# Designed miniproteins, single chains, continued (2): the designs that were tried, part 25

Each design is a single chain, and the fold is of that chain. pLDDT is the mean over its residues in the fold that is shown.

## One batch from the design tools (miniprotein)

Design m4835
Fold by ESMFold2-Fast:
Structure m4835 (fold): chain A 67 residues (1-67)
Amino acid sequence: SLSETYQKVLEYVGGEIATGSEIKDALLKAGIKVTDEQVREALKMAGQAPEEADVTAVATALYNLSR
């Protein structure tokens, strides 16, 4: 399920804050196909910096972008 997949992203990151690259890698590892452009747009929508982003906020923005 979507909830299980995003739970795995948090586990792969190992915390609530991560870089955009770490979040992208965690998403790919969890089986979610995502592009650099999608991660960049999600960071922008969530008001997060690519060096220090709230993982839950970025994951929520990515979910909304997939709609």
Scores: mean pLDDT 79

Design m4836
Fold by ESMFold2-Fast:
Structure m4836 (fold): chain A 109 residues (1-109)
Amino acid sequence: EAEEGAKEAKEGAKKGKEGAESKDAKKAAEGAVEAAEGAGKADDGAKKSGTKEGAEKAAEGAKEAAEGAKEAFKSASEANADSKDIGKAAGGAVGAEGAAFMAELQAKK
């Protein structure tokens, strides 16, 4: 579970960054949402891992997802996107950051 969550978080981060680089507000928003979902799974995986090593890997994945989601949100905002896409990217960035923080707390146990 921890490794699976970390992988999904990293994939979401990659999609968020790709959306940001393409300057496509819709793709950036979709990438930010996927990064948040992946980070949430990484946080869940860290809680269920039962090992510090698994929790640390999940926390790393969630942190990468938070960075990708932030880049996607910045790109969507700068692209003069409609409020719905900007809102999705903002929600993704906040969700990914929160999940990354929680996963890091699990890794420190």
Scores: mean pLDDT 73

Design m4837
Fold by ESMFold2-Fast:
Structure m4837 (fold): chain A 57 residues (1-57)
Amino acid sequence: SLKEALSQKNIGNEHFNLGNFEAAARAYSIAKDLKPGDADIADQLKKAMDAYKKKSA
């Protein structure tokens, strides 16, 4: 579970850096479900979702 959370967090970081905010948000969401106490994952998920909303508006 923790290894899977780290893997999804890393996938999210890659997508976020490439500007793929929807894919980043999906990966961070999975990571948050696996490790809900990780403040960094929660913060990155919020940033990815906000960026995705701005891009789709």
Scores: mean pLDDT 81

Design m4838
Fold by ESMFold2-Fast:
Formats: sequence, structure tokens, C-alpha cells
Structure m4838 (fold): chain A 57 residues (1-57)
Amino acid sequence: AQELFQGAVAAALENNFTGLDASESLSDEEKQQAKQIVLDAQQAEAARKAAALEAAA
């Protein structure tokens, strides 16, 4: 469930949150929380990718 949710969140991020806003399984409060989680995850993922590139250089 957690992995599926994270995958859906990542896909929604690429769709500019259209998928999250279209989801009827999430409340408005959950959508706002999910957007914040997506932004935090995006920043963390970007930092991880940057660190991996530095390690590979």
C-alpha cells in the first residue's frame, strides 16, 4: 500500500497534481497533505540524485 501510494504520488507530480486533484479517494485535507509530501519528496529525491552524480564524478 505504501509503495503504491508513493508511486501514485510520483505520477501525480509529473502530471502537475492533476491526478491528485482528480482522485476521489482522497479528501481535500489529504490532497493538501499529499501535495506537501510530494514537494518534500521531490526535494529529497533531487538531493539524492545530486549526491549520486557527485559520487559518480
Scores: mean pLDDT 66

Design m4839
Fold by ESMFold2-Fast:
Structure m4839 (fold): chain A 65 residues (1-65)
Amino acid sequence: MEEMEELVEKAVEAARAGDIGSMLEYISKILELPEELKLKALEKLAKSDVPQVRSLALSELEILR
């Protein structure tokens, strides 16, 4: 649980800082999580106030469904 929440927070912070490389790295790690944790992380990212993070999360949720 902590690992998933940490990855979500780091992805959002990287996006806010304009560090797209780090943001993508953290999202990649989220995609390696077990399905239940991955879905929860992506749903949290989809509710983010950062457009780039939100768009990527929504795209990944669409692929997984």
Scores: mean pLDDT 79

Design m4840
Fold by ESMFold2-Fast:
Structure m4840 (fold): chain A 104 residues (1-104)
Amino acid sequence: MITLTLSPASAEVEVGEKVTLTATVTADQDGYVGIEALLYNEKGELVQADSVVKKVKAGQTLTETFTFTIKEPGKYTFRVTAVLYNPKTGTYDEASATSEITVK
């Protein structure tokens, strides 16, 4: 099983200001954790993306930060997905969280 907590859950920022998103992921088995941060606009279009892959041990907590600069005003949704792959069992486990960003 994998858990994902995302901070902040919501934010209001100015155009051109940096938004920093912190993903906290706990893995209960050895393997690899991929974390993908996708930024969607109000139309549901993907406008920015970032990702990281880390090797993990059972019980390990990862804290990963993603920083984005948003250049257009509007309402945006970060969708963050964490996937734990166990190469010994060939199994995948997934957790997702969202953060709502208002840009003025």
Scores: mean pLDDT 87

Design m4841
Fold by ESMFold2-Fast:
Structure m4841 (fold): chain A 74 residues (1-74)
Amino acid sequence: SSEIRELKGQAEGARKQKERLDNIAKESRREAEKNKDNPEIRKAYIGLAKVADEGAKFYEEQRKKNEEAAKKLE
């Protein structure tokens, strides 16, 4: 059905957003390590990584909800 297709599409979109945010968090932590001798810059990158981690968690939850909703309609 179109509803199952839409839910699966939204789950795939959420998966891709999570992957993007996981990469941002990883790269931000690398930049924080490169700037260990500059506390303000290091703190900013650590903060960015935390925001990206929370965003990734949100999209992982959205992926699971949409996959479960699609499964219930099968």
Scores: mean pLDDT 89

Design m4842
Fold by ESMFold2-Fast:
Structure m4842 (fold): chain A 104 residues (1-104)
Amino acid sequence: SAVEQIEELVRRIVELLDEIAKIYPELKAQADRMKELLRRFLDAVRAGRHDEALRLLDEITGLLMQMRMEAKMFADKEKYQKIQDLIDEMLSLLAQIRRLVRQM
């Protein structure tokens, strides 16, 4: 189902957030906040609250872009490159999730 596909993509995003927190522990608080938003997002999807789910995806995307900017400003170049690659993967996964929600 679309819900099962969304849940799988969210699990992958959580794994990527854990990797970011390992590489740059200063982003752990933002990663934990994003996990909470993803939990609320899944609750909204399962309840059929698609407008709320899309709004939460916008908030998640905004937070992810803030994390990218913070890493660019304050992390060393090697750590930033790794974080950038992980964030780009998460943005791709979020785009897939958004398409699935819109098709429900």
Scores: mean pLDDT 90

Design m4843
Fold by ESMFold2-Fast:
Structure m4843 (fold): chain A 91 residues (1-91)
Amino acid sequence: AEAAVEAIVAKLRAAGRDRLAELVRRLYELYERLLAGDTSVAPAFLEAARELLRLLRDELLRRHPEADEAELERKEEEILEELEKWLRELE
């Protein structure tokens, strides 16, 4: 898993996507801490996930201006709500 994440981060940085690369790395680190039982990072994980989804939406809309922004925002909310529910169940 770490080798795959490192490869993704390296490719994103090579493409000039430094913020996206940092968020991918941060989400992976926070995810591993959650799996180890450190639920104190749950708010930071949700914040990083929200920022990642926002950047992905911005990138998609830049490449495809015809995309339905409201539909993308709704999908982001659905994903974040599922993640929040999962985090509450980890206790």
Scores: mean pLDDT 80

Design m4844
Fold by ESMFold2-Fast:
Structure m4844 (fold): chain A 75 residues (1-75)
Amino acid sequence: MEEERRERARELARKAGELLGMSEEEKEALEEAVEAGDSLAASAIMAETIERNQPPREKVLEAKTLLQQAVRAAA
């Protein structure tokens, strides 16, 4: 069902945001972008957060994988 896919996409996006040290507002924006299927907006939000917070490389790679899974789940 669409609701189940949306919930999964949100969970994956939230987890990616946690790994990158996103604020609550940024996590909400990322969840909205993923739910809308806007992978460009989602990637931009992640790139901006990575530049600002400079998280460890391992966390960046894991977050990117989770975001890809989130976008796929929302489709």
Scores: mean pLDDT 80

Design m4845
Fold by ESMFold2-Fast:
Structure m4845 (fold): chain A 77 residues (1-77)
Amino acid sequence: MVSEKFREGVELLAEELMREYGLEPEEAREIAEEIAREYERLLEERGDALTNEELHNELLALRQERIERIRARREEE
């Protein structure tokens, strides 16, 4: 199981997504949980081989990918 601090991070990320993109609470939570689970997977598979900076960059990349998908759906013509 993830640490309690990580769970708090998921809630904060969900709130940020709601604020920045106007997502419904459930949608924002699902996206935040997806990002968190993918980050957890990377930590389990490669965490020992990655620096804190590299792990941070992986998290930013995952967050950015999900944000771009949200923007693409929002700006669909």
Scores: mean pLDDT 69

Design m4846
Fold by ESMFold2-Fast:
Structure m4846 (fold): chain A 58 residues (1-58)
Amino acid sequence: GKLAEKAQALYSRAFSLELEADLLGTSPDPDSQAKAEALRREAEWLRRQAEKLYEMAL
């Protein structure tokens, strides 16, 4: 359904942000680490939104 499709899109976006955060997190640079942390927080928020949409779709 439409809600499940939106949830899947949010999960995909969260996954992409996590991959980007993983790449930045390999750097010992504090600035890169801070950016990685911000991206992980964004991914966490997106996952939370996706979970709510999935629950409503089921």
Scores: mean pLDDT 84

Design m4847
Fold by ESMFold2-Fast:
Structure m4847 (fold): chain A 84 residues (1-84)
Amino acid sequence: MGIPLDARTKAILAQGEAARADVSDAQLKQIDEILAKQRERAEKSLKEANPSPDLVKRMQIAMDHNQAIERASMIVAAAREAAA
């Protein structure tokens, strides 16, 4: 998936990947389930707004970008809580 990433986003994603080894499979599954539910609600809201096809594409790209950042942040948080 070819989303252009800024330096801040790349740093967050790298931190999430590094922290992944310190997070259990159960915690990863829980994070992915939370993000899947958030995405489902966001897509439902988008459909209810009756947006133009161009706006739909832009919003889907933004949702993909935000989900990747949030997932990485949640992984980092879970790893740090386990270390405390």
Scores: mean pLDDT 76

Design m4848
Fold by ESMFold2-Fast:
Structure m4848 (fold): chain A 109 residues (1-109)
Amino acid sequence: SKVDSIIDLIKKKKYSEAADKVDALLNEVESILVENGIAKQQKDINAFSKFRNDFVEAVRKGDKESIYKYSIVLELTLKPYKPFIKGEKNEKTLKTALELAKKLREVFK
């Protein structure tokens, strides 16, 4: 799976490649939040974009403590929105992001 690929890259210390895959996934998540009207204001879009950039940078640096903390924030942010995200592709992307958050938390706990 996409998540297993990211975890494998992190375990192999291929942090740059892992960061690129995390960035692509979180960019898809940002689009879903906008499309489903969850991120309605520019400030909300900017806040998620900043979170994405900070998370991706933590992965790129192999900062285990920050990756763990951001994985918790990602789950807490996205899990309440599961009932409001519609469409097979969007639901699959959200599920993938939540699975990534869970597996990163388990690896770095």
Scores: mean pLDDT 85

Design m4849
Fold by ESMFold2-Fast:
Structure m4849 (fold): chain A 105 residues (1-105)
Amino acid sequence: SLPTGEPVRTERVELPGAREAVINVYADGTAHVFATLARPATADEVLELARKMAPIVAEKAQSLGAKRAVLTAVARDGDTLHVARVVIENGKIVSAEAEERPLFE
């Protein structure tokens, strides 16, 4: 889930394979990054792209004062969303998961 309250800082970030990505830093010192991928991709491909994005996300989050970052990368393939969620702490991936979700469920 997203943290409660308004982000203390919001910036765009350029990530490989993303059409757009935004980083929000919250008062708890956590950064949340939401990346929309430029092309349809399978769950495994989204996860691999999210892993490649993770070092850039870690550096950007650290530059904004956050030591923990949560990256959510999303690719749309028809009416299916392929979502990868990567948790980064102190510049390292501590969790990485991918799932497929129906757009309307």
Scores: mean pLDDT 83

Design m4850
Fold by ESMFold2-Fast:
Structure m4850 (fold): chain A 65 residues (1-65)
Amino acid sequence: SMDDLIEALTNLVETQPGDLSALGRVLARDARLRRLLMGRWDEVGQILKARDAEALRRLVEELLA
């Protein structure tokens, strides 16, 4: 769910501060970005399991392009 996505991103932000903090805040307020990430949930799920902050950042940049 979207709540699970936001919670997982918040947890990543808390354990890996910096760029991920900005990403977590954007996702919390941006329903459009959350919808786009849900469309690519398989990729997001793998990134979150691997705790790959850099891959998550690149995916978000691609979706916002």
Scores: mean pLDDT 68

Design m4851
Fold by ESMFold2-Fast:
Structure m4851 (fold): chain A 98 residues (1-98)
Amino acid sequence: EVSEEDKKLASNLLKQAEEETDPDVRRLLLLIAAGVYTKDPELSLVLAVFGPELTVDIVKGKVNKEKVKAFLERIPQSIVDRLEEKYKDVIEELKKES
């Protein structure tokens, strides 16, 4: 069951993604929003390994763009591609709510 806190965090990340001009940063923000919305343990593990500094920003509902860029430099592209495919339907659902 999706909590109201998770919905609010996902909504904040979606708004930031819509305002983002860097396509790679925008894509990653959408992936994080989908993972947060679904409480996916895979996203939690990926953040713990490659971007623990992002976790605090996500909880606060405002993510630092430079931290997102640093995370993109560390995360393997294969993981990004896998999460994007996994979250494709969730991202479309979230876009309809905006």
Scores: mean pLDDT 78

Design m4852
Fold by ESMFold2-Fast:
Structure m4852 (fold): chain A 100 residues (1-100)
Amino acid sequence: MEEAKKRIEKLIEEGDVDGAIAAVREAVERLLAEGDYEGALDLIGYAVDVAYKKGNLELLRALLELARELLKKLPEDVDLDFRAVALIIRAIGYILDLEL
């Protein structure tokens, strides 16, 4: 996970939006396959925070959509819906701050 976070941060810093989205999606899919739903949420949250610090609206919108997709994929026996919703609200707040 730390290696994935470092790679994602570098891609965001370089302005490679498509590369950053692909790297986040790949790492999230791997974590979901392993049953690490908290790790998947943490990774998207990390990318959202880095994208906000860099003022990248396009990346924030893509990450918001990925967070919404993840919420729909959370198993019924995993009480993480609140964390996914909180992440979505945070991403929306960041988008609004940069647009206003």
Scores: mean pLDDT 83

Design m4853
Fold by ESMFold2-Fast:
Structure m4853 (fold): chain A 66 residues (1-66)
Amino acid sequence: MLTSEEARELVIERIMEETGLSREQAEAVLTLSREEQLKLGLSEKQIDEARRIAEEVEREILRQIL
């Protein structure tokens, strides 16, 4: 079973690779509110794209665990 930390690391790496966001920005998408993410200079489009990538990675992790 993947730990929450390992799963989160995979999501962060994929977001950074596909969007060009920094590690700090990718972590913010997963941990902070949308309002706080906007304050970090992320656009709504970047937030939505990162969220979509996170959902895709989470689905792949679930397929491996199940």
Scores: mean pLDDT 77

Design m4854
Fold by ESMFold2-Fast:
Structure m4854 (fold): chain A 89 residues (1-89)
Amino acid sequence: SEEIEKELKATAILINNALKYLTDPNDFAHPKNLLLALILRLKDPSKPLPSAEEILKAAEGKSMEDLLEELEKLVGKENLDKFKEIAFG
């Protein structure tokens, strides 16, 4: 889907920028929280956007690797590989 590819690219760019200067995992703009926000939006695009507090709570106990595995299940390996190239260099 063109919409999914656009969301993936936008979030990957935000994560790439965040990796340069954000270190606080409680910051909403932290890479892990940005990735979880993307996952929640892709799971149910008909629902309202999750709040920052809901995203932070849902990110607790999850690693970046766990979230990337969940993203792969939603978008497939080819889209995940493209996402990782943009997000992580």
Scores: mean pLDDT 78

Design m4855
Fold by ESMFold2-Fast:
Structure m4855 (fold): chain A 76 residues (1-76)
Amino acid sequence: SANSAIAEIVEEVAKLLSPEDAEKLKQLVNELLQFSNSDEDIIKIAMQLRSFLLELGVPREKVDEYVKQIEIARLS
């Protein structure tokens, strides 16, 4: 599911971030997922996650790959 894909991405990215940034990422995702009730909400989560990861300095190519993984999981 898209929720599972998001959780896997968060776990993977958290290992590459400082403990402080990893906690910020986990908090953001937990808040967004709490209010997710539709495909439209998942798209919004993916876009917010994209923006947040870019702000944390995650390479754009890797962020684009994560967004694709979420989209594939949403459509499956």
Scores: mean pLDDT 80

Design m4856
Fold by ESMFold2-Fast:
Structure m4856 (fold): chain A 84 residues (1-84)
Amino acid sequence: LVEKAREKLQQALEILKKSKHPLAPEAAKLVQEAIEALEAGDLVSALVFAGAALNLAKKGGEKEAAELVDEAIRALKEAIAAQA
């Protein structure tokens, strides 16, 4: 689940880095922060950053990146539930 979340966030980051939309740099930064939180084992912070990135990706019309971030959020929620 953690590995799946990381993979999906990395794929979303690559799409956002190639986007020319004004919101893409901020969304990419939030995805990167989510990946860093995930690597640090802070799944709750990773979920918060991923949620913020999803909102910006949707607002920017980045459908593919938004789908990938949503998949990562689902995997993060499952990982958090498994720890409870």
Scores: mean pLDDT 83

Design m4857
Fold by ESMFold2-Fast:
Structure m4857 (fold): chain A 65 residues (1-65)
Amino acid sequence: SSKEQMLAQNQKTIDLLDKQIKNLEKQYSQAKGKKKIQLETLILTYQIVKNSTEFIAENIKKKLS
């Protein structure tokens, strides 16, 4: 179904965002000064996007139940 396809796509997006967040966190641990602040902001932004995508996926799952 289209809903199952959306869930599969959302899971791929969540997995990609998680990988990107982990890479940014590694960069953050090595960064100093202005670059560290910029990386912190970017990590927070990606975390918000990931949380929003997870929320949408959970709502789709509830409608399939």
Scores: mean pLDDT 85

Design m4858
Fold by ESMFold2-Fast:
Structure m4858 (fold): chain A 58 residues (1-58)
Amino acid sequence: MEEFTEELAERIKEELKRGKDLAAISREYQEEGVPLSVISKAIMLAEKELIEEEKAKA
């Protein structure tokens, strides 16, 4: 279960870097049948990783 959420977080991170809206990303994965709880956790992980990447560059 955690593995799937982490894989989804990586995909979301890539889409966020491309400038895609969180709402659009969430709707896309809901259409694929992913539960909202998993999508929310994956988004949180993706955002956390983006923040840590920026800190690592500083």
Scores: mean pLDDT 77

Design m4859
Fold by ESMFold2-Fast:
Structure m4859 (fold): chain A 90 residues (1-90)
Amino acid sequence: TLSAREQQMRALLGAVLGVVLIEANLNKLPLSKVNELTEELQRILDEAIANQESLADLAERMKEVVRKMVDEETAALAERVADTKLAQFE
């Protein structure tokens, strides 16, 4: 059974991946980058759960990874979505 925090962390990942998948469907992001970003974000989520990191720390790490791998507009959208989802948990 997932803890409340683990469920919130997974919801945060889902929100960020939603942005990435939308950009992929618009052919703005190649599939290879979508797969790489998905794997990296999942790795960060697993580490955050294992290390008992905060939701804010997870959000910041996810934003950093997205900024490195996608264009500025997509990164800004992902950042906004992550911040919105984080605020919903407060």
Scores: mean pLDDT 78

Design m4860
Fold by ESMFold2-Fast:
Structure m4860 (fold): chain A 100 residues (1-100)
Amino acid sequence: SLAELQARVGRLVEEAIEIIRETLKEKGIAPDDPRAKQAEAQMAYIRRVLAATRDPAVALELLEGMFEVFREYLSEEEAKKLEKIIEEIRRIAKEAEALR
């Protein structure tokens, strides 16, 4: 169902957010660092947009943009985990569009 796909996208977005938070912390970027504050603001924006629109395609676009910005801080393992999450959201977005 569309509701189940939307719920799954919400969970995947939260997984992506946690990977980015853990990555910044591992790199020694403190929570009060401007870079960490910018990341938190972008993550809050993604959550607000997903809650308001319930559109997986919009969540995908915003996560891809965030991944590109923070790519330099990610290890190869962390990057692969985020790439898998992004690909899963892309798959769900196509399925959700077909249900409209």
Scores: mean pLDDT 80

Design m4861
Fold by ESMFold2-Fast:
Formats: sequence, structure tokens, C-alpha cells
Structure m4861 (fold): chain A 55 residues (1-55)
Amino acid sequence: TVTVTGPEFTLTKSVENGKTTYTITFADGSTVTTNDPEEAVGLIAEAVRKAREAA
């Protein structure tokens, strides 16, 4: 399990028996779980975009 923490999100990547699960927790406390890396990247990009707009 690998956890990456940023100002807008926390990404936890878990790999078990070749299956990868991504859990993303946003600054507002919302959590999204997906097993699609492209969806995970899209969700992170959206969070970063919103943070940039707020700044």
C-alpha cells in the first residue's frame, strides 16, 4: 500500500493479488474509490483544478 498526500487530496494505492485499487480523499473529506488508474488521474486533476480556481 502506498499513500501520497497533497494539499488538495490524499491518494492511497493498494495492490492485492494483481488488482489495484485507488482511494482518493479530497480536502473536503469526500472519498472516492476506483480500480481504474485513468479515472483516478482524472479525479486528482479535477481536485487540483478546483484548488487553482479557489486561489
Scores: mean pLDDT 73

Design m4862
Fold by ESMFold2-Fast:
Structure m4862 (fold): chain A 93 residues (1-93)
Amino acid sequence: SERVARIRAAHEELEKRIKEESWEAFVERFAREVAETLAQLERLGAPPALIEAVRASGPDLLERLARLARAALAEGFEIGESARAVIELYEEL
């Protein structure tokens, strides 16, 4: 719960900036956030196989998620719903 709340707070800040940022700026910020999350997972002792799987899929997964989030916004979905989907995906890692 607290972990999800922290990620959501960071994502709400990202949400405000997405409306003003280019696609490239959004992807850059998202990549940094994923890198920080991976570092935290390593520190918490997550299984090496899980960390490696995320790293191996990282760039393509990040770009895919960013594309999906932007597509959802363009189709009239609220960014909050897209942010929730990203948070849920992080929790399932």
Scores: mean pLDDT 56

Design m4863
Fold by ESMFold2-Fast:
Structure m4863 (fold): chain A 58 residues (1-58)
Amino acid sequence: MSDEEIEEIAREIAELGILEKDDKAAVQKYLDAVAAGADSERLAELTNKYTREIRAKL
């Protein structure tokens, strides 16, 4: 999985958890991405980054 694909997925996970308030969907999307070959460490870093950015705008 490319770094650009991981960034897009990480942003979607952060949006699900914060904006949609659907932690189960966010967790499932994370697990699906890791199963598809996403670097779990990089995905976690980017998800945390985007979560902070979204919260800063709320």
Scores: mean pLDDT 83

Design m4864
Fold by ESMFold2-Fast:
Structure m4864 (fold): chain A 80 residues (1-80)
Amino acid sequence: MIEEVKKLASKLSKEMQEIVEKMIKILKENENDPKLAAIKLSELMPEFLELYDKLSEEEQKLALEALKLIEKYVEELLEK
């Protein structure tokens, strides 16, 4: 999962890569508290969406794919 997210982000702007890296760090630091991870990730969403609006249509598809992988990981943690 993390490697797939990093590979997708590497095709995007440096600013988008930095936001994705912050999201991955939140997941790693809060793996035992997925509800807190979800809250902290939601705090990054305004910055993510601002950068997303500046991307091309193809880059927006890649950014959404990375975000969906992160969301799926959080959902899987919440099921435990």
Scores: mean pLDDT 79

Design m4865
Fold by ESMFold2-Fast:
Structure m4865 (fold): chain A 54 residues (1-54)
Amino acid sequence: LSDEELQAIETAYQAFKADVEAKYAGASADVQAQRQTAAALTRIGDEEDARAQA
């Protein structure tokens, strides 16, 4: 994996995480935690896909 690809994935993850936080700001803490976990799993998948290309 290149540093550029990792940075792009991190940038996308931070944007997605912020969107999830804003969208579910009024939801219960458990729902917010579940959505944040889903975002983290998506990031891991993106990193794995990028690694497969390297």
Scores: mean pLDDT 74

Design m4866
Fold by ESMFold2-Fast:
Structure m4866 (fold): chain A 60 residues (1-60)
Amino acid sequence: MAEAEAVLQKVLADTKARLDAAPESTGDVMAAISQEVVDKYRDELAAAGRALRAEHAARL
């Protein structure tokens, strides 16, 4: 399943690189926000997945 994570990370890196090529003001702001969202998205998604699995196991 590491393949899915690798693809997602690659797409996000490509998007960030392309955004950085845009106008400095807009590109910089968007790149910073995208990076923060990526970090939070991964952490929150992992936490949510773990919580969901724990709830499912408790229900079993």
Scores: mean pLDDT 61

Design m4867
Fold by ESMFold2-Fast:
Structure m4867 (fold): chain A 91 residues (1-91)
Amino acid sequence: TLTPAQVQALIDAIKQALDQVVAESDKPKEAEAIRLIVYSALGSAYQNGEIHTAEEILQVVEDAAREAGERIDEELARRMLEAARQVVAQA
């Protein structure tokens, strides 16, 4: 179980990784739209006290990325999910 400060730090690290995916993307508008969906989902889950572990943070990202992939771009959503997984694996 992570403290609220550790949850926030991990969310911030994930956000930075997603920002890099957007910066490196050949589809910046689509990448930005997916990033905002994931940011919103993470912010809501954190504010509602719904996440206490790294696995729960990843589940929020997976659910948000899946929905964004279906509506916007599946490959970009998959790349963002992979970036988030790498951050969590290093934590």
Scores: mean pLDDT 86

Design m4868
Fold by ESMFold2-Fast:
Structure m4868 (fold): chain A 76 residues (1-76)
Amino acid sequence: MSEELIEAIRAGDIQAIAKEVERILRENTNASEEEIENATVRFVIFYQENKDKLSDEELVKKLTEYLEKLIKELNE
């Protein structure tokens, strides 16, 4: 996971999270813009559902694993 994404997660900056996730997905997959947009929305929803349930360290770990899963799914 990028340092910029980790900092955005720690800051709770939803716009920065979405922008960085979209960039990572675009650079690491051959997915269409629609697939990248849908995956970015899924990541933001997952972040919002978990941000109040987990510590910052656990949240970053879980979000890293989820981002890796999204990259794998988009490359299948």
Scores: mean pLDDT 84

Design m4869
Fold by ESMFold2-Fast:
Structure m4869 (fold): chain A 95 residues (1-95)
Amino acid sequence: SSRDKHLDLLKEAFLKAGMKEAAEAVDKAKEGKIGEEDKKILEEAWKKLPEEIKREILVELLKIAAGDKPEELIQKAMDELGLEEEQRKEVLEAV
């Protein structure tokens, strides 16, 4: 269930950025059909996303993880991402 939520977030972000091939690679990943070429497409697309969009995706991924992962790991991830106070509160409220 969390895997599908993570993949849906990535697909939506890639579509909003006009990265259709990356969105299609996410669909293949959801069906367990992802190949090495698809992984390369996803990695390159992630690197090309604007930093503000990456941060939005990572905040949503942390919200999904917050119920399953230790708070110490969530806190470390927020620190490494350089999240603002408002974004940190949003992630912690998802616990």
Scores: mean pLDDT 72

Design m4870
Fold by ESMFold2-Fast:
Structure m4870 (fold): chain A 83 residues (1-83)
Amino acid sequence: EELKKKAEEYEKKRKELTGQMADLSAQNRIAVEKAKQAAKEDPELAKKYQDEANTLRTQMLNARDEANKLFEEYLKLKKEIEK
């Protein structure tokens, strides 16, 4: 019973992190596009958007790594419950 609840909590948290990762990825794409558009007219603004894109990419990779760890724990608990 408790193991099933923990597995459900891990799956919920993993889904939340996957959603956050998707949002961060979308924001990163927008920042990259803005940097490209600004590069011709305002190099300083282009640099600002590029720095923003790099920050968003780092946040996305961190969220991905956390989601992967939770998924591994979820699979271990699920196998134990299904025994």
Scores: mean pLDDT 81

